# Designed miniproteins, single chains, continued (3): the designs that were tried, part 13

Each design is a single chain, and the fold is of that chain. pLDDT is the mean over its residues in the fold that is shown.

## One batch from the design tools (miniprotein)

Design m8420
Fold by ESMFold2-Fast:
Structure m8420 (fold): chain A 89 residues (1-89)
Amino acid sequence: FQKFLDTLVRAETLLWQGKFDEAIELVEKLAKETGNERALKYVEEARKTPDPVERLALLVIAIYESYFKLTDEQIEKLRKEIKEALEKM
């Protein structure tokens, strides 16, 4: 749980510093450690996405999925909430 929060904060910090590759590697390692294939799929989508907002949303979803095994409905809700929060910047 503390590890989840620490990983989330570190990934966000790396993204704000423009260290996209390091952020992606951090989240990919987490997904591999948890054995979550869906989280790995979101990491791969983040690698292919040129949109920084979508990339951040996908990485956050991958972190949550790695720890909490989200339903499709929960993933869509989380994705929408992240995008709405970023649009208000």
Scores: mean pLDDT 74

Design m8421
Fold by ESMFold2-Fast:
Structure m8421 (fold): chain A 88 residues (1-88)
Amino acid sequence: MVEEAVREFERAVEEFLLSQGVPAEEARELARRAAEQVRELLATIEDPAVRERVARLLAEAARAAARGDLEAAERLVEEARRLILEAQ
């Protein structure tokens, strides 16, 4: 499920950037870079259950942002951050 969530995250980030007026080529490059950063972050999480939950929350946050719900996106990112900190 983790790789699927990262792919959905990348797609949603691209959709969000396009909605903000970012050119298509730049949006694709930025989304790809964001997905790689998320993969690196997830690789530092040893607990597979926490890793999957963080991946899903970040994908949900990106989808919320793509729909223009920035408050929901921020809340979901904060929840993911809390899970990472508590898993240490």
Scores: mean pLDDT 86

Design m8422
Fold by ESMFold2-Fast:
Structure m8422 (fold): chain A 89 residues (1-89)
Amino acid sequence: ARSEEERAALAATAFDFQREVGKIAEEAAKENDVEKAKKKIEELAAETAARTGHAAVVESLKADALALLDEGPEKAAELTGGPTTAPPA
């Protein structure tokens, strides 16, 4: 039901958003500041939705990211970025 171009654009938006969420989660784990991370994720979601027009996908990813931070920023960093640069949860 989706064109290859539309699928590629949605995948690129999701990938870029998750990569930035991973960086925010890693910073939150180091600073122990989950509230700052949540605010950054909300701002990132608003900016990404405005720029790409993929508001529904971005809102879904934002909700998932906020839920992961509630489980712990170390776990969120592991799930979004993997244990390559951040210590494992």
Scores: mean pLDDT 72

Design m8423
Fold by ESMFold2-Fast:
Structure m8423 (fold): chain A 66 residues (1-66)
Amino acid sequence: MELTVSEAIAWVMKVDNLSFGEAHNLVLRAKIKAGKTDPNEKVTKDDLIDVQVEEGIEDIKRAVGF
């Protein structure tokens, strides 16, 4: 399912209990990572999950010294 930026922000805020600013930054990072740099281009839930998973893995790698 494709989401507008506003819909993606609302979804992330509800699911991950993030503030508006945190959710907005996450959506922007997800769009950049997916190559969707157009302001009007929709983001998918998979794009949001992919950026969160990659950031989580990188945080774990840094914590354990990988």
Scores: mean pLDDT 75

Design m8424
Fold by ESMFold2-Fast:
Structure m8424 (fold): chain A 74 residues (1-74)
Amino acid sequence: PKIVKIEIRVAPDASRAEVSERLREAYEKAKEAGAGEEFEKVMPSVAEFMAGLARLREILGPDAVLVLTHNFVL
């Protein structure tokens, strides 16, 4: 079995466009490793995820950094 580790980091000043790009990069990495379908299963609501990130930035302030890490087993 293959284990694929995907990590997404959001900078304190990152825009929605930058966050979307980080998510896309993570998805491409997952697809390269053959875990694209599994990645889609854990990210079923990208829009809600993006909205949540915006709210967290407002609450935690400019020094806040969000990191999402996930391991896929193929």
Scores: mean pLDDT 66

Design m8425
Fold by ESMFold2-Fast:
Structure m8425 (fold): chain A 68 residues (1-68)
Amino acid sequence: SAAADEAEDAAAGAAAGGSEEGMKEGQRGILYGKNGDFEKAKEGSLKTAEASKSPAAKAEGLEGYRNA
């Protein structure tokens, strides 16, 4: 529904733009990738996306993974 979409966008924006914890998880994923642990990097990203329970955040996470 439209109301749910608005709440999702707000949550995704907060996580991307202002969440210090989100930044830490992003850095952890990059470190795993640099160490050649792509499976761990992917697993961490999926767990973070699942915890957010936001379709918008999931879609953006998948797009980022696809581009990587």
Scores: mean pLDDT 51

Design m8426
Fold by ESMFold2-Fast:
Structure m8426 (fold): chain A 67 residues (1-67)
Amino acid sequence: GTHTIDAEVVVDVAPEESVEEGRARALATLDRIVAALRSTGLEVEVRVEVAEEDGRVTLSATITLRP
């Protein structure tokens, strides 16, 4: 079997930070999660949707795991 995980990463943009920097931090967090999953020996496929609203970045990720 194939397993699917839905994950959400929410980052509040700091007052001195751009929305682009906030997005980069959110994506870096997702990259760390994916790297941890890949370290288990599974093949990992990720689809991500990004929403940016009033100083908040939300990443909605669908992570597919295969043996």
Scores: mean pLDDT 82

Design m8427
Fold by ESMFold2-Fast:
Structure m8427 (fold): chain A 73 residues (1-73)
Amino acid sequence: PIENVRASVELLARHLAAKGTDQSIVDELLEASKLEDVDEMIERATQALRRAGVSDKMVEAFRLNLESMAALL
């Protein structure tokens, strides 16, 4: 369900905040978690991770994991 994707994005935002990531990136992830369109939520979350300096390979792995959770609907 979309709620599993939302919870994962929220958990990621809290994890990055705890590690001292820029608050603007954390806020972008929290805003993404409020979206009703799961595809837009995933896209916004992956863009925030790219801005945080996460590698393209890691971002793609995260995107595929979220898409897999969405597909279980």
Scores: mean pLDDT 81

Design m8428
Fold by ESMFold2-Fast:
Structure m8428 (fold): chain A 79 residues (1-79)
Amino acid sequence: MTYEFEISPVRPEDDLEALIRGWAARHGLEIESIELDPELVPGRQARRGRLTLRRDVDVMALSPAVYDGKLITVLRRLA
């Protein structure tokens, strides 16, 4: 299952992949892949991406969440 997510606020020094993996591990989610958009959301200190999980779980029920000072929002299911 693939989901679109947003994380904010983001800083250039943030390891966003490690941060998303940490959040997923807290919730027992098995990640297959993470793809981060290369640029910030226009006009915002936010980054979007896609998260593919190995199992079909209602990850949207875990959103929005605050993890390590960041707001993680699952926006929609893509597949």
Scores: mean pLDDT 80

Design m8429
Fold by ESMFold2-Fast:
Structure m8429 (fold): chain A 75 residues (1-75)
Amino acid sequence: SEEAIRYLKRALEALENGDVQTAMRYIKRASEVAAAQGHEEAVKYLSLALETLLRDPSDIQGAMEYVKRALEELE
């Protein structure tokens, strides 16, 4: 999914800049697109990324790792 990949690349940029709220919005949009297209494994990783940031917004590295795993499933 080119659209989901674009959202996740924007999410990674936001996480690198410490903009957790923007990153969470892009992760949610990517998850919706991925779910609509049947990318179940990517959706699982994106759910884990969101749960990581909800539990600890400072765990940027943990969230980035899950977003990168979702990108591998979509590419």
Scores: mean pLDDT 88

Design m8430
Fold by ESMFold2-Fast:
Structure m8430 (fold): chain A 81 residues (1-81)
Amino acid sequence: MAPLTEEEKRLAEAATPKSGEEAARIVAQAILHMIPKDGSPDMPEVKDPLEVIARALAEVRGIPLETARRQVEALRKAEKS
């Protein structure tokens, strides 16, 4: 229910995948970071799902992690709108 600023809208749009293929790549990268292939039923070392998504975005788009975190936060706020 928070009002979105124009800057937040642009950040959310930048975080939003342009196609299903891009969305799938981001999701696949996030899953790979969360699930150790042979590991254990316990999660690896990543406890924050938003951090995992930000890392996936940074890898897929080749942007700094700080920038990816801001984009993910803006996208999260937009979904509530």
Scores: mean pLDDT 67

Design m8431
Fold by ESMFold2-Fast:
Structure m8431 (fold): chain A 77 residues (1-77)
Amino acid sequence: SMEEEREKLLSTVTDRMLRVAVDLVAAGYDLDLDDAEREALIAQIRARLETEPVDLEALRKDPLGYLIRVAAEIVRE
């Protein structure tokens, strides 16, 4: 099912991937994030993946690029 596919894909998203995405976005926007701010942004990305619609094909094709786009969206808010 689509719900099983979503759950399986989201399970492949590691804390290390999220940290890399956050660090790349912080560098791109010249943000000086402390450890607490970095962990808060990681938590916000996870919350978005759990509560909002996810483009499963985009996530499957480029997981890191997808997470970078989500992190950038949050930062631009």
Scores: mean pLDDT 84

Design m8432
Fold by ESMFold2-Fast:
Structure m8432 (fold): chain A 64 residues (1-64)
Amino acid sequence: SAMKAKEEALAERLAELVERAREIYKQIEALKEKDPARVEAYLAELRRLEAEFQAEVDALRAAA
């Protein structure tokens, strides 16, 4: 039951991250030829979100 609760929380977190990533990709597409520095900042944010999610997955696997 504790594992199921963590899986459900992770699924909700993934849904939030997917929506945030979608918004960031829209900004990248709008700015890619106008402001490369802001595009790099958005790419760094995407990498941070990916690393954060991977850490949560790794923690869940370690607890299994």
Scores: mean pLDDT 76

Design m8433
Fold by ESMFold2-Fast:
Structure m8433 (fold): chain A 80 residues (1-80)
Amino acid sequence: SAELQRAVRRAVVLLTALALLRIGEIFEEPDEKKREEKARELTEYVRETLARIDAAEAAGDVAELRRIIEELEAEIERLA
């Protein structure tokens, strides 16, 4: 459905925006060990969130995609 496709696109756009903001935080971290930890955490978060988006898309679960979108928007607001 068009609604499902819009929700998937919105989730991916927000995940990309969040990833870019967190990359900014990584660049600002002066400690190499903490930078590596933040980079690993970001990589894991992106993988897990993409898996959630893919599973919701496969299931046609617009409600779950909306939940993911709300979670991503909240994380972006927290970093702003």
Scores: mean pLDDT 90

Design m8434
Fold by ESMFold2-Fast:
Structure m8434 (fold): chain A 87 residues (1-87)
Amino acid sequence: SISDSQIDAVGQAVDLVSQDPNNQQLLDQAVDLISQAFNIPQLSPQQRNDLITFLQNVVNSPVYKSGLYNQRSYRRSLAGRVRDILS
């Protein structure tokens, strides 16, 4: 199951990346928030790259600009996709 802290961390990570999707410092901060919330102290290079690509795709999606992004259920689905990337 996805915890509330994991949902919140993914939401915060997306919000950081939304400020500048190509800013390496913001991408690093976003990945670190997610790694901490999912209790993965060392992401593989593949996991980090896949996670960065996922976050960039989310912020560039039409859904991010819609009211759907603000629904808890939608944010839970994003956290589920993050979990699948990290598995």
Scores: mean pLDDT 85

Design m8435
Fold by ESMFold2-Fast:
Structure m8435 (fold): chain A 78 residues (1-78)
Amino acid sequence: DKAIEEFTKTVMEANNIPESERERLTELLKKILADDPNAFEDFREFFESTFNLSLPEEVLKRAFEALKGNLKAFVESS
């Protein structure tokens, strides 16, 4: 829990994500860490709604895998 909260804070600060999105981002990161089958779709919806951007699926999948890898590495080292 603490590692996920710290990672969430880092992601929010790096990407200027508003505090109102903290809980939603934290839940998304928990789903990603748990290898939830809906995590990628939730990531897409979060990205599109938070940044008001639509990216090609290949770009989103690459970003999703990078986020997942960084999250797992952070949690394992914390």
Scores: mean pLDDT 80

Design m8436
Fold by ESMFold2-Fast:
Structure m8436 (fold): chain A 70 residues (1-70)
Amino acid sequence: MLTKEEIEKIRNEVLELARKLIDEGKSFTEILKAITDFIAKYQYYYKKSIPAETVREILREVFKLVEEKK
């Protein structure tokens, strides 16, 4: 079971990654690829399943960030 602190850490790391890629001019597809790769690696290394709802919430935040930059 993931703690609130663990979920917040994952969210912050994903959002920072997204901001960095947006600043570099990466496409939406490249940003999604990098984020899904990050989540997959996190689950693999820590052997913890991130709930689908949590993943969806994080992806929604990334989508909002991308929308802001258009």
Scores: mean pLDDT 77

Design m8437
Fold by ESMFold2-Fast:
Structure m8437 (fold): chain A 55 residues (1-55)
Amino acid sequence: MNAQEIADVAQKAEDAGLDRDGILEALKNTLGQEAVDIVERMAAGGREGARALAA
């Protein structure tokens, strides 16, 4: 899984008018729990989270 796939799913959900919880649910349903975990780690860890997302 890579940052681009997560970004694409999140952007489509946002464009559809979903709130933050709806975006996270769309990520979980499309890419699985791992995508949600990566996004949460990015938000919590800042720079460290961004490195994990890029890997």
Scores: mean pLDDT 70

Design m8438
Fold by ESMFold2-Fast:
Structure m8438 (fold): chain A 86 residues (1-86)
Amino acid sequence: MKKETFSFTLPLGETLEETKAAIEEKVRQLLKEKYGIDPSKIKFKVLKETEDEIVISFENDKIKGTVRAKLDKEKNTAHVTVNIEK
C-alpha cells in the first residue's frame, strides 16, 4: 500500500472547536484535490484533544488516515501533519 504525508500550518481559531473545524476543512480540501474524494463522504473522529495537540482519524470506503496538529499558542499557529493510507 502507498502511504503519503502532507504538512501545513494554520492560524489558531478563537476556540478549540474553531481550530478543529479549520483543520477538518483543510483536510477535506486536500483529499478532494489530491484524490477526488467528495468532502461530504469523509468521516472524522477525534482521537485526542489537549491544549497542545489534536489527533483526528478520518476514513471513507477508499482511504483512511490520521491528522496530527501541534498547537503553538505563543505563535498562534497549528502545525498539521496528515498521513494517508490507500
Scores: mean pLDDT 80

Design m8439
Fold by ESMFold2-Fast:
Structure m8439 (fold): chain A 81 residues (1-81)
Amino acid sequence: MSLKDLSDEEKRAVVLEAYRLLGLPEPSEELLEEAVRAIDESAYGDATALLPVLGRDPRFREFTAAEVHAALERALARVRA
């Protein structure tokens, strides 16, 4: 499943939905722009491409990679629905 296949608006929607699923307040516009760029510039465009960018939010450091991946997968499913 590749995030690179999404529109920029859908990429932003996936990040916003992941934050909602984890009970976090909305990220800054700057972080959303960095997340979209990270997806576009990544080799694979999978959820792993977002981990370094999201890890810049101190709150995300409290979650395991598995929890973040699960939230991104659920967010992607909702955006694609």
Scores: mean pLDDT 76

Design m8440
Fold by ESMFold2-Fast:
Structure m8440 (fold): chain A 63 residues (1-63)
Amino acid sequence: MAVYEAGRELGLSDETIEALVENLDHSQTKLTESSLREAGRKVGLSDETIDALYAKVKELEAK
């Protein structure tokens, strides 16, 4: 999953990435800026980190 790879590249811990993915899985939505922001904020990520994560996910998806 691109979220896992993006999170690891940004230096997030496995615990943080798992919590983020768990919140995203509950929504069952395609990865959008708003859904990622909601999940990231619930996990305690800053808006800056969430924006960077979304950009990285987009880059990985483009591969």
Scores: mean pLDDT 74

Design m8441
Fold by ESMFold2-Fast:
Structure m8441 (fold): chain A 81 residues (1-81)
Amino acid sequence: SSLDARFEQDLALAIRLAQEGRLDDALAVVAHTVLELREAGASEAEIRARLAQFLAALGKELPPEVVAEIRRGVERALAQI
């Protein structure tokens, strides 16, 4: 779906930004992705599943401490929906 393609693009962008030390920009991409999924009618369970997939992908590319910082940002984004 177009949402799946956008999710993959947003994931790649967030990983690149985090690797560049641009954590605030990476978190803004995650927050935007959550809002887009909600606007598209995704359930809370679907949003949580996609964010879990996102964090797992980050864990392959980034140090654990950076992943932990992004996880906190993801939890804040989830609290806003």
Scores: mean pLDDT 78

Design m8442
Fold by ESMFold2-Fast:
Structure m8442 (fold): chain A 92 residues (1-92)
Amino acid sequence: EKKKEDIEYGRKLAEEAKDGDAGTWHRALEKTSTIEALEVFAEELIKHDVKKAYEALERTAESLRLAGASEERVKAAEDLARRARELYEKLE
């Protein structure tokens, strides 16, 4: 169901951002215009550094909520942050 363009864009953002800090990842995640691109980007970041991804996604969810983003987009970011947190806790 994800468009090929959204998948490629999300992966490109992850590759460009992978060496950044949580603030860099947060700012990049906020720039994703579709939920599909956000999900692909977040999943690639989680593979690189689950703790940093979790911190960045929590910041992204909060900033999207404060900026008045769609409820669906805020929920997607919150769900991704929860998933990253659960993975981080499982890995210790």
Scores: mean pLDDT 78

Design m8443
Fold by ESMFold2-Fast:
Structure m8443 (fold): chain A 108 residues (1-108)
Amino acid sequence: MEEERKKEIEELSKKHKVKKEIAELSLELARQMAAGDRLAAAGLPAGALAKLAEETGFLGATVAYVDQRAAGVGEAEAPSRAELEAALAAAEAEGDERTAAALRRLLE
């Protein structure tokens, strides 16, 4: 397991042309997000996030991954995309063009 992690860090470092320390931090952040622990990742020092942004475009991908995971967790109480699409189909079937237009904007 540790040897595989070292190889992953080296591959990320080469792929994104960043220091191994930044690659390791990004991998750890991504793994914490995969485990659904966004709050732990949000606890990172501001300097660590600034350094990721300074040394790599990988921050953009990492932030996008964090945002996607957080949206998935936060939407536990919000209508799903499938529910919004079903509501759009119903509005179109009833000829409610105004509601259909509003739902299309929410889905896009």
Scores: mean pLDDT 52

Design m8444
Fold by ESMFold2-Fast:
Structure m8444 (fold): chain A 87 residues (1-87)
Amino acid sequence: SAPAVTDLSVEETKEVLEEAYKESKNPKVQEVLKASIEKLEAEEAGDEKKAEEYRKKGDELWSQLSTEERIELFEKLTELVKKKMAE
């Protein structure tokens, strides 16, 4: 089972999301990942309002994914997180 909590830093989380974005062949999945990256960048900048806007955008984009697309994305992120934690 996937870990319920991640021990990755914000920078490591961003690297995982960027790698998932590059490896994805699905434009809808890429848009979700892009929104997640932009949210993290806004949070690092201390822009809480911008982070909330990207969070809402990401939630809306995620809701448009099929169950199969969500599972594929979750499995890919889990694989990349495990790989990063093993480094």
Scores: mean pLDDT 79

Design m8445
Fold by ESMFold2-Fast:
Structure m8445 (fold): chain A 85 residues (1-85)
Amino acid sequence: SRAQLEGQLTSLEYRVRLLTSHAKTEEQFELVGRALDLVQQARQALEAGDYDRAQQLLDQAQEVIDRTEKLLKEEGVELNPTRFV
C-alpha cells in the first residue's frame, strides 16, 4: 500500500541521516551518498504514483543502508536505536 511504502521511505530517510552524521571516510561518504540518491529516487517514484518502482528503489536503498551500517559498526561506530514511547 502507499502508506506502507511511505512508512518504509520515512524509516530509511531517518537511517540515512543517522549514517551521514557518523560517516568519516571517503568510502563511507560514497556509500551514504548512494543511499541518499536511492531514497530520493524512491520519494520521486512515490510522488509519481509508480509504486512498483518505489518498492524496487526502497529495496535497493535498504540493502545499501544495511551494508553501510554493518561497515560502520565493524569500524567501531555505535549507532543508537531510536525508541518509540
Scores: mean pLDDT 81

Design m8446
Fold by ESMFold2-Fast:
Structure m8446 (fold): chain A 101 residues (1-101)
Amino acid sequence: GSELIAKIDSILTKIVEEVIEAYENKKPIEEIQEIIKKGFSEMADIARENGFDDIAKLIEKAGIDMQTQVKELYNFPEEIVRFLLESFRQELVKKIEELVA
């Protein structure tokens, strides 16, 4: 469980960083959503390959939720977007930790 959580948190941290960089560079929303879609698909596949189907489903739903959130926040200040995406990351990791217990 703990090694899987560490891998997912590492990938999720990278996704948040890439999304913020794309946002700072005024990338189209569709490109930002594609970054999230690909990263969350990778995390879900890793969870399934390790036998955690419930975690994979949670990750897939979270990916859809984050894609929706970045679209809603597209014209918000970067600092607010960063804060909200970091909060999203922390909450998702916490939910995954609860499922592996």
Scores: mean pLDDT 86

Design m8447
Fold by ESMFold2-Fast:
Parts: C-alpha cells; structure tokens; sequence
Structure m8447 (fold): chain A 79 residues (1-79)
C-alpha cells in the first residue's frame, strides 16, 4: 500500500529499529516532509552513489546510513 507511515516504511522496508524509525519519522514530520519526500530523497542518494537499492535494503546498517544521507539532503533543501 502506498499509504504507509514514515515509521512503518523505515521499519518494514529499510529494516530500522522501531525506536530509530519513530525518531526519524518525527523529525521528518516536524520539518513538514512526507513519505513521498523521503522516498524521492532516498532514490536521489542511491542514484548519486551508484548503489543498488536492493543491496542497501539487504543490510539494515547500510539502509540506516542511506536514510541519514537522505535526511541531510532534505535538511539542506529546507535551509
């Protein structure tokens, strides 16, 4: 379903812990970002690095790093 919460997306699709996912989801929502914004930023980061999204998703630690890079990109766009 396209209407996953940011937290559910981070946990179920990226393998982050519930605690970390909740914290990141809250930060994104407080900045006014949606799940679509996060997905676009993640795709941009993956594309720029030349990485495969499937390979990143296989490792929760790599997925977490990618999410943090996407957050940084979104913060730069907001600033």
Amino acid sequence: PKELSIKDFLVKKLGLSEEEAEKLAKELEEMGYTLDDLERALKAVVHEQGDSAAEVLADPEKAKELVYKALERLKEAKA
Scores: mean pLDDT 72

Design m8448
Fold by ESMFold2-Fast:
Structure m8448 (fold): chain A 100 residues (1-100)
Amino acid sequence: MEELIREILGLEQQQLDLIQKAKDGEISLSEMLQEILGLEDKIIALAKKNNDELLVAIAEEVKLLIKTLEENKKYLSDDEALKRLEEEEQKTIKLLEERL
């Protein structure tokens, strides 16, 4: 369990790094969203392998948020999209740290 949580925390940190790169203008919002979707798919695979239904549900919720941000990109500023993702990722990290 602890090794799983630490591995997922590493993937979550990669997501925060991607959000920071998008904020700094190093990558596009679209590129950042696609990279984070890939990281969430890795989290889902790890959680399923370990029968952690809660972590699967959390990762699926983040994927739904990303799809919502992509569909509403005409109505949302990049700053608002980045803020919503960063808040969700920080919330997930806190929940994972509480399980260590």
Scores: mean pLDDT 82

Design m8449
Fold by ESMFold2-Fast:
Structure m8449 (fold): chain A 61 residues (1-61)
Amino acid sequence: MDKLNEAGGVAIRALGRALSDPSKQKEAAEELRKAADVISEVDPDGAEGVRRIADDLEKKA
């Protein structure tokens, strides 16, 4: 399950970056979608939550 830990870390870092730098919102949304794809293999409900956050970031970009 190393992939899940790595995906979680990517999601947290992407979110932090988007909050610190609005110009990174689109990039953060893409990273969150990639993390959600990995998370969905073990936690589909958690992945859906991450995808919704990515959609919100993309709307604001």
Scores: mean pLDDT 74

Design m8450
Fold by ESMFold2-Fast:
Structure m8450 (fold): chain A 66 residues (1-66)
Amino acid sequence: MSEAARERLAAEIVRDTGLSRERALALVDELLSRQPMSPEESEALARRYGVSPETVDRYGVRAVLL
């Protein structure tokens, strides 16, 4: 994806979750590298970043479409 698209997605994650920009960008990178994810992998990633599994699933789909 482009840097601008990655930054925009990270900014949405910051707004929705309260994560720092650094952590939101890392989450975007993890989502791009881990498709497809099992439910267990989504839950583990959600716990690591302190977000809900639903957030991981939502932004995982969006990251693939960018």
Scores: mean pLDDT 78

Design m8451
Fold by ESMFold2-Fast:
Structure m8451 (fold): chain A 86 residues (1-86)
Amino acid sequence: MEELIKAAENMYKHLIEEQKLPEEEAIKLTVIYLYFTYEKSIEEIREIFEKLGLTSPIAEKVLERLNTEEAIEEERDRILEERLKK
């Protein structure tokens, strides 16, 4: 758990500070990262965010939207479609 908290913190900071993404987008990508790369459940991701203090209204809204496996997969597919843009 502690290693995953650090991985989530590093990803979020990278997206905000290096990639200069908006908070909502950085939170969405961090959720997708934890879900697919570390195979973490939605409940585990929520606990990680609570431990990191990522409890802003934006973070809560994103977690409510991405609270099902289907919603997370749909969001990932939208990002992939946008990037692949055939």
Scores: mean pLDDT 76

Design m8452
Fold by ESMFold2-Fast:
Structure m8452 (fold): chain A 79 residues (1-79)
Amino acid sequence: SLEEKDEEIAEKIRKAFEEFLKWLSTQEPSEELKEIVARTVEHLRALAEKLEKEGYLKAAEAAREAAEELEERLRELEA
């Protein structure tokens, strides 16, 4: 069902994001790292918009939450 697929996509997004945060925690702050993080935020927001338009509301929420958390991490990298 659409609902089952929505939950599956949301879970995949959360797991992928957790892996990304683990990778990010092993990196030294740099301009290149900031660019990667900023681009990832943009991609997550675009993904959320696409998922919402397709009716995957839970997956869209997962992508938005990931983008918001990553935006906060970006501020830490700028400090």
Scores: mean pLDDT 86

Design m8453
Fold by ESMFold2-Fast:
Structure m8453 (fold): chain A 103 residues (1-103)
Amino acid sequence: SLKEKIRGILLKAQNKLLELAEKYGFPDEFIDELTRLFAEAMREVLAAVDAGDKERVLKIMEEFKNKVIELLKKYGAPESFINEAKKILDEAIEEVKRVLEEA
């Protein structure tokens, strides 16, 4: 289903960001906040999918990316971490766009 595909994309992005956070030695408090942001984004995205609002899905994904970048800056992440996170999230957004176009 479309929801299962989008859930898979978000879980893949979450796992990549968690591996990156471990590599950079980020604290459990960061992991907890990042996990909360993913849970919130997942809930909002799946609700927008159920509503048939493809434009809203993409807007939520872009707002989510901005929130993750703000969280990284709050924890003093180096530019290298921020750039790798942006790449992971941009790839996830493009995958979501593709599956929405196929639906």
Scores: mean pLDDT 90

Design m8454
Fold by ESMFold2-Fast:
Structure m8454 (fold): chain A 110 residues (1-110)
Amino acid sequence: SELVEELTKLLLELSKLVKEIINLINNKAPKEEILQKIEQVIAVLEKIIELVKSFPKAQSELQSLLSQIKELLSQLKNETNEEKQKEIALEILKLINEAMSIVQDVILSL
């Protein structure tokens, strides 16, 4: 199925971005690099949301998670305390993992 192949490809892209974000956090990289990777996650999630139009519950749940990620990203952009920046980034990673689980469930239902 072309849809399974495209969703699997995007899920692998999310997995790579998650690993990159974790490495940036662990290496205490500049906040700007973490922000750029989260923006790339948002772009991938928006593509997934478009592809899962035929799965209204999954689409709705992913749209909710995307909204929460965007709100936390805005908080991270304005946060100057390094410990709080890490906490926000870890919360974003948790939401991305929840989104990846939903996408995997959609793939398994196809």
Scores: mean pLDDT 92

